# Designs tried in a protein design run: designed miniproteins, single chains. Part 88

Each design is a single chain, and the fold is of that chain. pLDDT is the mean over its residues in the fold that is shown.

## One batch from the design tools (miniprotein)

Design m3066
Fold by ESMFold2-Fast:
Parts: sequence; structure tokens; C-alpha cells
Structure m3066 (fold): chain A 94 residues (1-94)
Amino acid sequence: AKVTVKLEPVSAAVGETVEFSAEVDAPPDTYLVLEALVDGKVIATASGANQPRLTLSVTLESPVEEIELRGLARGKDGKAVAPEVTSTGKITVL
């Protein structure tokens, strides 16, 4: 099993919503969690059971230069079924 987090540079305005995605290559009955972080603080989270892909919507309430996406897949026992994956990308706020 593996988690892949996709993040590409994006231009956005303050107050605009941007979407990110994570994919999991895991057996059925996995729980995927996707978090967006700025300066180490979680600003948005999304989760879903038995999802091969999860989309996270983030509203940019202030200018940000960089955002981190963190993906984690868990089994029924709450244990990670794949290593935690992070991806960091540049956001341009206009």
C-alpha cells in the first residue's frame, strides 16, 4: 500500500478556494486522511473511508507562500497501512 499526494504551484487570490488531492493504493477498508498545513498548523482536513482518491478544499484567508500536504492511510485497527507522505508546494497569492 502507498499514499501519493499531489500538489502543484497555484495562483490564487485571498478568499479563493483551491483544491488538492491525495491517492491511495491500498486494500479495501482503508481510511485516508489528507491535511493542509501552513507554518506547521493544520488549516484544513479531509477524510474518507474506502476512497482511492480524496480531494481537499482550502480557502486562503491570508497570503501564503508555501503549503504542505500530508497524507495518511489507516486500516480498520487504526494503524497506518502505508508510510505517511508529505508534499510541499508554492502558492502565489495575488
Scores: mean pLDDT 71

Design m3067
Fold by ESMFold2-Fast:
Structure m3067 (fold): chain A 94 residues (1-94)
Amino acid sequence: SLQKRLGLLLYEVKYKIPAEIEEARRIYEEEGDKEKALAILERVRKRLEEILKEAQEVLETSTSPVAKKLAQEIIETAEKNLKEVDRLKAEIEA
């Protein structure tokens, strides 16, 4: 169902994506590997862009109030993750 798909996307942006950002930070801070950390952040950025497009399409096309609420939470959480990616990238590039 659409709700199950949105639940998987919400789980990804709330738990999986933050864990990948933390792994990029660990690689940078503990291993000093700037290139590897930046490669992870680039992969995460692309995945967040894909999630944002899918959630935005749901907001535009869905007639379900529950689906629209889930899509809005996904968008808000993904945008917070993008800000964290940008912050960490700026720290690594400094």
Scores: mean pLDDT 91

Design m3068
Fold by ESMFold2-Fast:
Structure m3068 (fold): chain A 87 residues (1-87)
Amino acid sequence: GELTIRGLETLVEAGPEDIELAREAQKEKDPRKAAVKATAAEIRAIAMLIEAERARRLAEEGKAEVDEELVREAEEIARRVLEIVRE
């Protein structure tokens, strides 16, 4: 319901920070620090995908009104973070 949508909104608002964390992981010269940053960015991206899927499911079940643009933005940010971390 409402808390799930607010959770997704909060994660999307942090999207630029998650993208920057992924970019910093790629620039990090210390392999251990790079791995920690990459793992943190990947966990945040996965969390965003889980909350986007929950929001979409609630909308499909008629249990909440969900902005499809918010869901799409979350999926796009998460995809970008994972793309940076894995390249």
Scores: mean pLDDT 82

Design m3069
Fold by ESMFold2-Fast:
Structure m3069 (fold): chain A 64 residues (1-64)
Amino acid sequence: SVEDVNKLLDEILRRMSTVLSPDMLAQVQKVVEEVKKLTEENNLSEDEALDLFSRRVEALVGAQ
C-alpha cells in the first residue's frame, strides 16, 4: 500500500515534470515528499494520499 502510493506519486510527478517550470516542479516535489511521509506515519490509504496531494498542489497553484 505505502509502496503503491509512493509509485503513484512518483509517476504523477514524472508526468507533471513535462509541463511545469523547474521552480514549480521543485515545490510539487516537496509536496510529494510531505505526502509520502504522512502516508507512512499515519497509514493513509491511496485515496487519502492522492486527495491530500491534490489539495496541496491546488493550494500552490491557486494561492499564486
Scores: mean pLDDT 80

Design m3070
Fold by ESMFold2-Fast:
Structure m3070 (fold): chain A 127 residues (1-127)
Amino acid sequence: RQDTLDALIAALEELARQAEELAKAALEDAERASSDPEVKEQLELLANQAYALASLARGASTHLRADPDNGASYASSSVSLMQTLMDKAAEYFEKAREYLSPETIELFERTRQLLSEAASLASRLSS
């Protein structure tokens, strides 16, 4: 249980860092797409979802560190909300696909992978 807790905290902290990098990269792509207002909007919406995901991941890791017994429930709820944010981010990502930098694509896939890892760990902790 402690090993799963430590792994989940580490995954959530890394997820928060990668999601913040994704948001920044998406905003840089939005600036390059400034002549296309529709694409710029999709990239800014992608960045907003990434920032929200980073905030939730950081909050969940903080709750797990402060109160592991009650924090497991908060982490599971936060992961469910993060999955909803990721689904919406994927919609914006696909709409802006031709304007995405290779960096934004790599950060998006890494963020998705880390969220999958966090979800698996949160499920194990809640069982």
Scores: mean pLDDT 86

Design m3071
Fold by ESMFold2-Fast:
Structure m3071 (fold): chain A 74 residues (1-74)
Amino acid sequence: AITVSTLADQAANLASQLQSTGGNALAVGYLILAASALKENKPDEAVAFLQKAKEADPSNAQIAALLQQAQSLQ
């Protein structure tokens, strides 16, 4: 099973990748907020931020995968 710490690192890494490649800035912002929420052990807040990230960049399969994993922590 995925841990909150592992998921937080994955969200932060994806945000860094999108920022470095000129990806969706709104999605990057929400991924950073989701990673912060996960580090604070607030998976409900993280799910809300990941839903907003998916809305900002709906074609990004990695964001969709992170959202599904975060939902499994609830």
Scores: mean pLDDT 82

Design m3072
Fold by ESMFold2-Fast:
Parts: sequence; C-alpha cells; structure tokens
Structure m3072 (fold): chain A 85 residues (1-85)
Amino acid sequence: MESQFNQLIDEARRIAGKMDDNLQVLMEIAILHIRQKYQQGEISVKQALFALGQVLRDIAGMVKDPEVREEVNRLIRRIDDVYRS
C-alpha cells in the first residue's frame, strides 16, 4: 500500500508538471500537505489516497489541455482501484 501510494504521488507530480504554473503550485502544496499528514500518522494511507483523489477531481475541470485532463482522469481511476483493494 505505501509503495503504491508513493508511486501514485510521483505520477500526480509528473502530470502536474504538464499543467499551467498556478495548477502546478496548487498540486505541489496539496501533495506536500497530504504526505506530511500521512508521515506524521495523522491519517491512514487510505485517507491519504482519498484526499489525493479529491484534489485531482477538483483540479480536473481547471486543466485546459484535454490530453492532460485525460491523464488526470486515468490517475483518479487508478487511485480509486487501489483505495477499494
């Protein structure tokens, strides 16, 4: 689970790098906050996965490039699959 979470975080950061500067900053702040809470034991890995999925859902509508938006939607589906496993 933790290894899968780290892989999904790295993928989220890779996709964020293709977004405009404002969305990239928003994503980096959100990812940092989620990782910090998880590492401090404040939330479970499933809660961290849920939070990451929610951030991606919130920003998906703001992504201007349709190809990048589809990468975001694909990552959301992968997170949901890991969360339900």
Scores: mean pLDDT 85

Design m3073
Fold by ESMFold2-Fast:
Parts: structure tokens; sequence; C-alpha cells
Structure m3073 (fold): chain A 68 residues (1-68)
């Protein structure tokens, strides 16, 4: 329903918000998560990937705020 759509929307926001380098890093993780969802990976694997994406996003967001 919303997992892949939420990732797509998040990816678009990241592209506009984050520097290219940080965006590319997070996008790779999002691509891995999308692939896992498409191949019906276990929820445990999906949760682990989501957690990793959130961590990278928070770090990138903090760096952007500091650069401001």
Amino acid sequence: MSDLERLERGEEQLRETLPEEDYERVKRLIDELKEAIERNAPQEEIDALENRILREYILASDRLAAAR
C-alpha cells in the first residue's frame, strides 16, 4: 500500500533537501529496500533496512543543518 510509495516520496524529498553525495547514499539503501519488498523479503529484513535508511537520513539531515 504505502511502503514503496512512502519510499518514493521520501526519495524525492531527499533529492531536494540533501546534497548529491548524501542523496546518493540514501538512495542506494532505498533501492535495496525496494528490491527486498519486491522479492517479498521477510518483515524482519525490511525493518532492518528501514532502520538503516532512517539512521543515514538523520545523519545527513544533521550535516545539512550544521552547514546551514
Scores: mean pLDDT 74

Design m3074
Fold by ESMFold2-Fast:
Order: structure tokens, then sequence, then C-alpha cells
Structure m3074 (fold): chain A 82 residues (1-82)
């Protein structure tokens, strides 16, 4: 499904990043993949991706990888919010 492909892409980008909460975020993506997301899960995802993005900028991660992260997340969010 488009949602599963988008979640897998987002997970693959997150896996390339070093972050304290990476494992929790990857677990949340798997949970969303296997069940209908709740509003609380969507809020948790939004906050977690925001924190990860700030951390990546602070660690001087290449801008193209940060752009890929943002694009992948926006794709997932669009599919979950429709």
Amino acid sequence: SPLHSALDRLAGIIEQLESPDKESLLALLEKIKQSSPTPDMLLELDVAVGVLTIYAVTKNVPSNLIDDLEEAYLTVYSLLSS
C-alpha cells in the first residue's frame, strides 16, 4: 500500500540518523503500520520527528538527508490525515 511504502521509506531514513529516541520512533512507525493510528499516535509522531529534525541539524547532518526526512514525513502525514 502507499502508506506502507511511505512508512518504510521514513523508517529507512530514520535508521541512518543517530538519535537517543530512534528505537522508540521506529517502534511507533511499526505500530502505525500494523493498526489504525489514533490522534495521540499522530501527535507523538509529529513531536518525535520534530525533535529528531532539530537534533539532526544540531549534529550537522547533511541538508539533503534532512530534506529527505522532512519529505518522507510529510508524505506519511498526508496519507494518515486524509
Scores: mean pLDDT 82

Design m3075
Fold by ESMFold2-Fast:
Structure m3075 (fold): chain A 92 residues (1-92)
Amino acid sequence: ADLGEAAGLVIAGIGIEYEAELLAKKYPEAKEAAEKAREYAKKAVEYGLKGMRAASAGDTEAATKYVKLADEYLRKAQRYLEEAKRLAEEAK
């Protein structure tokens, strides 16, 4: 895992947080799923930032561990975001 990989996970997590917040505000039916997406996206950003710091310090073992955690949380965030989008579409 390198700095660019960790940075990509942070950017993706921030994007999910933003989209999920908009869905939760506009579609009450999607709120629970969107809030879960935001929770996991925040964790992805947290571990992505830890991965970036470890990579910058040359700590390859820590960088790899944090990037793996960030990816796992990002995948969970993406699943809940897709559920929120589905619920929002059904509410139209």
Scores: mean pLDDT 88

Design m3076
Fold by ESMFold2-Fast:
Structure m3076 (fold): chain A 60 residues (1-60)
Amino acid sequence: MSPEVERAIEIADTMPPEAYPAFLAYVERELALTPEEDTETRQNLEAVVAYLREKVAALP
């Protein structure tokens, strides 16, 4: 995993669960703004989205 993805996951793990949906929305917006040609950034953002989606799905 890239250092940027690892850093994003570490930050997410320090956040309160209530912040996960907002962080997910932020990352999804960044992914939507990322050009298809930028495959590395897109893949990194997709990895973070997948991680956050799992966290949000686990919320009560």
Scores: mean pLDDT 77

Design m3077
Fold by ESMFold2-Fast:
Structure m3077 (fold): chain A 110 residues (1-110)
Amino acid sequence: GRLEELIQRIIEAARNEDKEALRQAIRELLALLEEDPSRERFRAAIETALEVARIGFRNEDKEMLELAIEFLDGIRAIALKHNDKESALEADIAIGLARIQLGVLELVLR
């Protein structure tokens, strides 16, 4: 479906270090979450954002990790708007993990 297509585009853009394509695919996925919110869709989006963070961390790419955090912030905002407090909490935990990864990169790249 459209969700699976967007997830694939996000992961491919991250692997290719194509930050413009990544930003565009993230915007399209966030728009899909806004139009058709569900617990399952929020979970898939959070897992996708964590994979982007993992790729950024592995590649020592601070900008990609910051994009993953922005993606998670967007997911959290949509979950809260739709009163999905459980998905919002999962996004908060994921943001915490990605921010730790960012802090580690900032120390390593000194």
Scores: mean pLDDT 90

Design m3078
Fold by ESMFold2-Fast:
Structure m3078 (fold): chain A 94 residues (1-94)
Amino acid sequence: MAAEEARKKALKELEEMREMIEEARRALPSETHLSPEEKAIILEAMERALRVIEEAKKKIEENPEASPEFYENLVEETKQRILEEIARAKEALA
């Protein structure tokens, strides 16, 4: 029962991250302080982050009987990978 709640929470957190990235992606063309080249670098990082989230969601859906720890670790791993992609994009822009 705790595993079912942990799974729902993990899917909700992944969906919230996905929505946040999609909103940022929609706002990207309106950024006045970024060049087209800088926007392309950021867009590629966002697309990679969205793929990481999609893979994590599939792993959760394919493992409905996994432990709460499995779902929690997958969400944290996904968050860290997204932050790493953002950091790499920032370094490329510097």
Scores: mean pLDDT 83

Design m3079
Fold by ESMFold2-Fast:
Structure m3079 (fold): chain A 98 residues (1-98)
Amino acid sequence: YFEEGKARVLARTPPELRPIYELLFKAVESALKKDLEKTKKYIDELWKRIQATPLSDEQLRTLALDLRSIGTFLKNLGLPEFAKLFEELADKVRSLIK
């Protein structure tokens, strides 16, 4: 993500979701640097933060869609192993919707 794009997303993000999206951007940045271990670590931290945050079903749906979009983006960049990590997290997030 461009710093400008990241700032715009965080500005529109509700305060309760900001820590989640900041971790998401760290995971994406690590993936773009092809650092698999850091990407896995940030994905694990992101999953823990999502579970610890009282999110609405609508917020969970939006987050799952954002994770899927990132997976598609990374796959198109030729990073399928990184894309899989985000797609698997998207499926986990969607499983929280009841």
Scores: mean pLDDT 81

Design m3080
Fold by ESMFold2-Fast:
Parts: C-alpha cells; sequence; structure tokens
Structure m3080 (fold): chain A 107 residues (1-107)
C-alpha cells in the first residue's frame, strides 16, 4: 500500500539518522544500517509498479551503495568518522528527496 511504502521509507531514514548519532558504537550503528538496507530493498520491490519506478530504484540502490561503503570504511579505518558521516549524510539526502518524490507520485 502507499502508506506502507511511505512508512518504510520514513523508518529507513530514521534508522540512518540514529546510526549517525550512534557512530561511537559500531555494533549499534551496523545493526541500524543493516535494518535500513533491508527496508530499502523491500521498498525498492514495492515501487516496481509506480511511474518512474526505474529512477526510484536507481536512487535506492545508490543510497544502499553509500551505506555499504560507510560500513566498510568504518571497519577499515574507525578513526575516519568524518568520511563515514559524509557518506551516510549523502545517502540520507538521496532518501529524503526520494521520499518527497514518492509522496507526490502517491498523492
Amino acid sequence: SSDQILSMLERAIDLIKEAIKSMDDFEKMEKLLNEAMTLLRRVMNMLRSLPNAKEFQRKILEAIRLIAEALELYKKDPSNKEKVKELLEEALRILEELQAEVKATLS
């Protein structure tokens, strides 16, 4: 349903925001980001029938890529929190733009 898509996008956005606030706790951050990526993959599947579905899917895949890169960077260089935060904030920006576009499409 339209409400379910928007609810899952909002939850994924909130999980990423909480992960950014939890950057000093890697296990918590990783759990939150893995949950967000799982929700984003579900949203991507639900968007298949909508106008501009390919563009929406492209944006979700880019956000997932940025989140995965942030996790990998944190594992390799935990001291580079600035770059990890930048990657997550870029993913967040893409998802907030997507949320507005999906909401307009569903209205």
Scores: mean pLDDT 89

Design m3081
Fold by ESMFold2-Fast:
Structure m3081 (fold): chain A 62 residues (1-62)
Amino acid sequence: SSELNKLKMEVSILGFKMLALETEKVLAEKQGRQDEARKAAEQIKKVQKEIDKLKQKIQSLQ
């Protein structure tokens, strides 16, 4: 369905955002920038929750 394709595309977009945030977190940790690493980790948790909700919707439509 068109809704299923839209949800899959949204998951892909959030996947790219996760990759960027994970990269930022690792770089901040290596540089001893603990506050920025914590901020990135918080954003990762928020993006992951959104991905999980979208995946639940995809599962309900399949």
Scores: mean pLDDT 88

Design m3082
Fold by ESMFold2-Fast:
Structure m3082 (fold): chain A 71 residues (1-71)
Amino acid sequence: MLRPIAIPLVEGLDIVAVLMGLKDTETGKLIDPVLLLSKHSLPRQEEILEEIRERYAEELEDAELRISPSS
């Protein structure tokens, strides 16, 4: 079963990024994942990407993670 997800990444009171995609509830894998970065977080894009890839390495395995700045 595919479930749409939106996982906010929060530092203090600020949302720095949101990981979105379709999660396969049987495999745990993310399909067509997109990381929405806040404009305030753009200078830390590489750090946030590395944290996400480490934290969700299993879910993102073989998936192409797209990055989009949130407006």
Scores: mean pLDDT 76

Design m3083
Fold by ESMFold2-Fast:
Structure m3083 (fold): chain A 80 residues (1-80)
Amino acid sequence: ATVLGSVVEVLPDGRVLVELKPGVKVEEGQRVVFHYTENGKPVFVPGVVEEVFEKDGKTLALVRPERDIVIPVASTVLAA
């Protein structure tokens, strides 16, 4: 799977702020997958890109997890 970026912040409204790797492009409505490890097991959570913007020379995306789950900071974001 292609790595798009990593989670940098979890917002109070349930959205997750993702820092995209340089040169990576994503679009609003695009499906992605959060990947992290919990209790030694890989966990995969689907999400949808809601916004893409630039701030401080970085490309950031606001992504909503498709499940009511807290995504850990530093989780990997994969192309679906």
Scores: mean pLDDT 85

Design m3084
Fold by ESMFold2-Fast:
Structure m3084 (fold): chain A 98 residues (1-98)
Amino acid sequence: GPALRPGYLILLKVKSKEEAEKVATELAKEAQYRGADFIAIEIVGNYIAIGVSTKEDAEFIKQKAKELGAEILDEESFLLTRAQMLKAVREKAEEAAK
């Protein structure tokens, strides 16, 4: 079967869908500047779910999200296949928006 890999999932809440798009864009930009290993980023309504491969990148995302006015709702660590990680990030945002 496919290899299991470590991942970190962070769920964020912001005031609106427009703010979610702005915050997600800024987080992606800042993460690219530092060379972070992104798994996925998913937006549903005013919720953002972000998957990263390292604990250091997860801590960076949490700090930057707070600076941008986002609320951290949840943080999970997992050991999953890449396909399961992509699904987990999407499902986390969808479930939060229900």
Scores: mean pLDDT 84

Design m3085
Fold by ESMFold2-Fast:
Structure m3085 (fold): chain A 79 residues (1-79)
Amino acid sequence: SEAIKKAVETLIKGLREGKPIEEASLKAMNVASETGDQDELEKVAQISAEVHRAAREGKSVEELIKLARELAEKVIKES
């Protein structure tokens, strides 16, 4: 899914730039909403929720990026 890839790339870019996870997630959701269907939007929402949870647990930016990529790969294979 191109929509999921673009949304996750947007999330990762925000995290690398030191943006709050809430801001990075919002931008990713906006990309998914503009480029994808309802199922793709729901998958990006799930990825964002898991990354947000990991951030609250104190995971590093590198760990959050790795998690986002792994979750995106999993959901894209299922699409």
Scores: mean pLDDT 81

Design m3086
Fold by ESMFold2-Fast:
Structure m3086 (fold): chain A 69 residues (1-69)
Amino acid sequence: MTKDEQLKELKQKILSKFSGKAAEDFGQLIDLYINGKITKTELLISIKYFFNIGILTDEEYLKLKKIIE
């Protein structure tokens, strides 16, 4: 599975669990990264925010970090 496919799968999983602006913002962030509009460093800072507010579990946060490395 490609990195882009892994990111899309994780995005879909999160959006299936949560609704509203925070989940939508997470989805948009993943799309921006896949389309080369933000850097790896910008993505890492942003996903820490989503982890801190409870959108990402510990396992999902670590999986996302591994995908973008």
Scores: mean pLDDT 83

Design m3087
Fold by ESMFold2-Fast:
Structure m3087 (fold): chain A 85 residues (1-85)
Amino acid sequence: MKALVEDARRAAERAEEEKRKIDELAEKAKNSKDPSESAALAAALALLGVEYRILAEAAREAGDEESAERLEELAEHAFELYKSL
């Protein structure tokens, strides 16, 4: 799991940028007049949430609690926005 731990640290270090990407994706989903596009964007938000949780678990297993916490926050943010769609 070397790649996942490295990806986890990078995502945690870029947490503010990752959060902006999540916010932009959610805005596009809400503003889309195409039901297919809106559904695809919503699915992408849910997948991002799952990916951040997987990365958080990898960081936690590696003993990087700080990165794990940041990634869990990103996952929760993505899932909250998904539920708001």
Scores: mean pLDDT 82

Design m3088
Fold by ESMFold2-Fast:
Parts: sequence; structure tokens; C-alpha cells
Structure m3088 (fold): chain A 58 residues (1-58)
Amino acid sequence: SLEELLADLPAEIRAFVIGMVRRARLPEERLAPLAAALLEVKDDIDAMLQTIAAFARA
């Protein structure tokens, strides 16, 4: 499932991506390539979330 493919991403990002995929009605055959592309930029996603969290605290 998409939830399993995205297990290594933060839960908030995983939920967001799943919501977008459902809204866009992406075919199942695109889910694995999408998950691979997101995992390739995982460090950038983590940095973005940390930046947002820092500004939310300030």
C-alpha cells in the first residue's frame, strides 16, 4: 500500500501525500515511483519540517 511505501517519511508528510494522491486519483502503478522519488528527497523534507517547526515556535 502507499502507507507502507511511505513508512520511512514523517507521519504528517505521509498523511499529506496520501490525501493528495487520493484527491488526484493517481493509478496504483505510479505509487511506487512516487514513493521512491519522495524518499530520494527525504532529507530535504525533514529540513523543511524542522524549519517550519522552528518558525512556529518563534
Scores: mean pLDDT 79

Design m3089
Fold by ESMFold2-Fast:
Structure m3089 (fold): chain A 100 residues (1-100)
Amino acid sequence: MPSKEEFIDALEEIFKMPREEIEKLIEEGYSYHTIVAIAALRFLPEDTTAAEIRRLAAEGLAHPDVNDRRQNIALLVVEAARAAGVSVAELLELRRRLEK
């Protein structure tokens, strides 16, 4: 398992997520998988629906040779949601609450 500091450093570097936001989510008890999914969602438009994310993820799985960035992000979100035990719709609702 990565240390708390290694996890925060990786999300700040890879997803450009502010350290303070990552620390707040950890303190509020969110799993690392949930935090990764929220960080990845920041690279998709705010109005992206759960159905669109699932469609993009399915397209990425069907056509891996295309290597589309949006499809890769959508696939990461779907995989992280599965690992966290939450739905994509629940992640989008959580993102809306955190952006208030």
Scores: mean pLDDT 77

Design m3090
Fold by ESMFold2-Fast:
Structure m3090 (fold): chain A 74 residues (1-74)
Amino acid sequence: EVAKEKIKKSYERLKARADEVGAETDRLQKEYDELSEKYKDNPELIEQFKAEVDEAQARYDELKAGAESLKKKL
């Protein structure tokens, strides 16, 4: 019972963090799409922004997987 409550709180924290990182990833993706159109002649800058989006997406996926693992234990 106490252990289940701790898992639930951990799930809620990871879910909140995943939602936060997901929102940031969506924002970065939108900025990347806008910058790719605006700065199509600057591939180095576009590549840097793509790397940031890819890194944020990977972090989001990791947090989401962690939250889902905890949810299965509830």
Scores: mean pLDDT 80

Design m3091
Fold by ESMFold2-Fast:
Formats: sequence, structure tokens, C-alpha cells
Structure m3091 (fold): chain A 72 residues (1-72)
Amino acid sequence: DLEKQARQAYAGALFFADMTLELDPEKGEQMRKRVEEAKARADASKDPEEALQILEETFNEAAAVYRELLRA
């Protein structure tokens, strides 16, 4: 179910953006904005596979930003 996977990716991206916000408010706010922009692009897409790809890429990006902060 592509719709379920897209919802999970979006939720996960927001989770990592929120975790980043607690460690670095500026980077967390930037990541939240990127996640919402990705959500808007996914919602504008008429292709469920494209929408999933956008949100999964954003999830991976949000997770990577958070992991990088944990190393600092």
C-alpha cells in the first residue's frame, strides 16, 4: 500500500525534524520546512509512486541530519 508507506515516511520525517529541533532549533526548523515542502510536492503529484519517492527521500534526509548532529 503506497499510501500507507507515504504516510509512514512523512511521519518519520517529521519525527526526525522534531528531534533535530530539540538539539539544534535552527536546523530543526529548516528541516520541518523541507518536510512540509516535500509533503506539498507529494500531494500535488498524481503518481502515488512519485509521491512515495519524494517522502522517502525526505525521510532519509531528515534522519541523516539528525544522525549528523548526534556525532557533533
Scores: mean pLDDT 86

Design m3092
Fold by ESMFold2-Fast:
Structure m3092 (fold): chain A 69 residues (1-69)
Amino acid sequence: MEERLSEEQRKNVLKKIAETIKKEGAQTIEVGGLTYEVKPDDTVENIQKKIDELIEEAHKRAEERRKAL
């Protein structure tokens, strides 16, 4: 997997999502079928980190499906 494309895509997505959540306030978001509950005290940086982890988990889930097949 290309680090350049993956990093740019991830960075842009995380930035937009984090900013949107911060503007709308605390709420639940869904990434790749996984949910994340945003707290009012979360910073944009913390939100970006947590969303990044959700993306990694979604990727792992896809790989597990391939392994099962």
Scores: mean pLDDT 69

Design m3093
Fold by ESMFold2-Fast:
Structure m3093 (fold): chain A 88 residues (1-88)
Amino acid sequence: ALTQEEIIKKVVDLVESYDQRVAAGQENQVITELNHLLKGVSSGEVVKALEPFKNKHPEGAKEVASRLVYELSGDAKVDAEKFYNSLK
């Protein structure tokens, strides 16, 4: 099984490559990979790890944040929604 650190690194890598992979017609593959990775990781740690990338890779960060909003409930969902709304 992947560690939390390994999963976060893979999520960051997908966010950084998101625009390029979508342009290459791989949007569904990226979404599938993100959904799988996000099942095994703390949503708060993902949001924290993506904060430095939100201005350079806003579309990839929005995709992750929207998936977290969809899957989560309670305070974790509210925090994911705040992160999503902070993206330009």
Scores: mean pLDDT 81

Design m3094
Fold by ESMFold2-Fast:
Structure m3094 (fold): chain A 64 residues (1-64)
Amino acid sequence: VDTLEAEKQWLLDESQRQLDRLRAQIDAETDPARREELVGGEQNLQTSTDTQLSQLDAERQKLL
């Protein structure tokens, strides 16, 4: 299997695990200010993951 494909899949799996943890923390959080910070963290994680995936896709396309 292609190393870049394996890296992309690992990134997706890891990001999903972190996202699931953040969502669980948001659901359990009773402090509105802390909840807002966690929601911001979720958005930042999604943006960061999307950027990294786009970079991996661009690198893969250049190799094809």
Scores: mean pLDDT 79

Design m3095
Fold by ESMFold2-Fast:
Structure m3095 (fold): chain A 74 residues (1-74)
Amino acid sequence: GGEDAIRAGEGGKRAGELGIETGSAAMGATGLHGGQVGIELGKKSGDEKGIEAGEEGKRMGELGWQTGRAKQGI
């Protein structure tokens, strides 16, 4: 069901937020991938909430990854 898509998206969001807070590009990348998985699972199941959770996870992951890279001077 849509639970796996929502869980992946929420996990991605949490990892992305941690990446922003700690300046960890690796945590941001983890969040980005978790969000993308949530989007793919949501699209496959037709779960709009799962897609939305995945998109939010992807956005937070991208921010965490960019924040981490900027902090490392990369």
Scores: mean pLDDT 81

Design m3096
Fold by ESMFold2-Fast:
Structure m3096 (fold): chain A 80 residues (1-80)
Amino acid sequence: SSEKKKKEEEILEKFKEGMEGLKEYIRNARTEEELEEGRRALEHARGLVESLKPKVSEETYEEIKEYLEEVEEVFEESLE
């Protein structure tokens, strides 16, 4: 239905916005405390992704995973 598609689009857009914000936070992190906050937010995001799996289509879930993976890559780069 159009309503279900709209709900999935809203979930994806909000998740994307959250991941973009988290990437920016991690890129600007200058202290171990800020990196620890980024790590905690990333752990929370991983839990959110798992909770969304049964609520969205497989295609939407794959896009959600891609946004999460981008943040994970930025976080790994920040540790070097």
Scores: mean pLDDT 84

Design m3097
Fold by ESMFold2-Fast:
Structure m3097 (fold): chain A 84 residues (1-84)
Amino acid sequence: APLTRVRIEGRGPASDAVQEALEELAREFAAETGLSILPEKRVEDGEVHLRAESLVGPEEIADRQRTREAADGTVEARLTAEKL
């Protein structure tokens, strides 16, 4: 039975506002796709990275990208889906 692997990835300058915006974007993508995710955040070299991955049923999920301005930086997030 085919499964779909969904990845959510986001990044931006390391700040509280940017981290908050990244968490909101990840939550929006999860809500749009019906995913239950537990995103992980990592701060490295002044940049925050957010990652989450999940497996869903055989539904077709469209890739999407979103950019959002925070108080002190711009955040970018994407959701990619691949059939296994």
Scores: mean pLDDT 80

Design m3098
Fold by ESMFold2-Fast:
Structure m3098 (fold): chain A 74 residues (1-74)
Amino acid sequence: MEELAEKKIEEIKKELEKLKEEGASVDEITQAYSKKVKEFLEEAKKLNIPEELIEKAINEMQRILLEILDELSR
């Protein structure tokens, strides 16, 4: 995986975990996730990152979001 993808995955995980600990709402967590994913896509486009690596990174980011949301629901 590209270094950029690894860093962005870790940044998203830390940001979402922090928001959860601070008592953020599902909407706030989802908005933060969307913002980080958009930032990653913009950077990946500038660096001409291969589409397959982008998809792999997005899938991992989605798994993190779903795990955080599941913990919040119950």
Scores: mean pLDDT 79

Design m3099
Fold by ESMFold2-Fast:
Formats: structure tokens, sequence, C-alpha cells
Structure m3099 (fold): chain A 73 residues (1-73)
């Protein structure tokens, strides 16, 4: 399931972005990135329940992008 693998990788990217923002002392960026990580996890969970790996991957990748943008702001 390539889509579920991509979704898991995206969740890990979002998690790293949140952790990096926290380590940098960027509390606002860390909070926003953490919320985006949560959205990536929800997309993975919903996609798994629905049997939709494409939905899981696309949603989680959007979450990872949002987390990176939040951490960089």
Amino acid sequence: SEGFERAREAVEEARRAAAEAEAAGNKEGALAAGIAEGLALISLGVGKVAGDPEFAAEGAERGARAAREAAAA
C-alpha cells in the first residue's frame, strides 16, 4: 500500500517539523505544526478506515506541508 506508506512518511515529516520548531523555541510555530501533524494523522486514520490509501497520502502530505510552513514562519 504505497499510499499508506507515503502517509506514514508525511506524518513523520510533520512530527519532525513540530519537534524542530519546539527545539528552536518557536512556540507559535510548534503549536501550529503540531495541529498540522494532528490533521496528517487524522487523514491517515480516515484513509485506513475507508480503505482509501490515496486519500490518506494526499491528506497527510498536505498536513506535512502545513507543518513545515508553520515551523518556518
Scores: mean pLDDT 87

Design m3100
Fold by ESMFold2-Fast:
Structure m3100 (fold): chain A 100 residues (1-100)
Amino acid sequence: TPEEEMKKVVDEMFEKLKKIVPEEQEDLDVLKELALKAVETMVKFPEEAEKIIKEMKEDLIKFIKEIAEKHPDLPKEKIEEMLKVVEEMAKKLEEIAKKM
């Protein structure tokens, strides 16, 4: 189902983020739970999916910027990798939403 496909994307992308910044695992688990709830909302209201995906992407980008501030010694390459994961997640969720 589209819901199961979206939840798999969220699970996969958050596991990638946790591997990049293991120190933020607890906060990432909270954000993942919110993202899974957002998926359920998108399935119930497909017309809102584009808006929800955009908001989820913006929230994750903000979180990554906060990580960069909190960890100034974190390599720029890791920050870029996290941003690419967020972009990939948004694109995959948008492709699934088009099938709904």
Scores: mean pLDDT 86

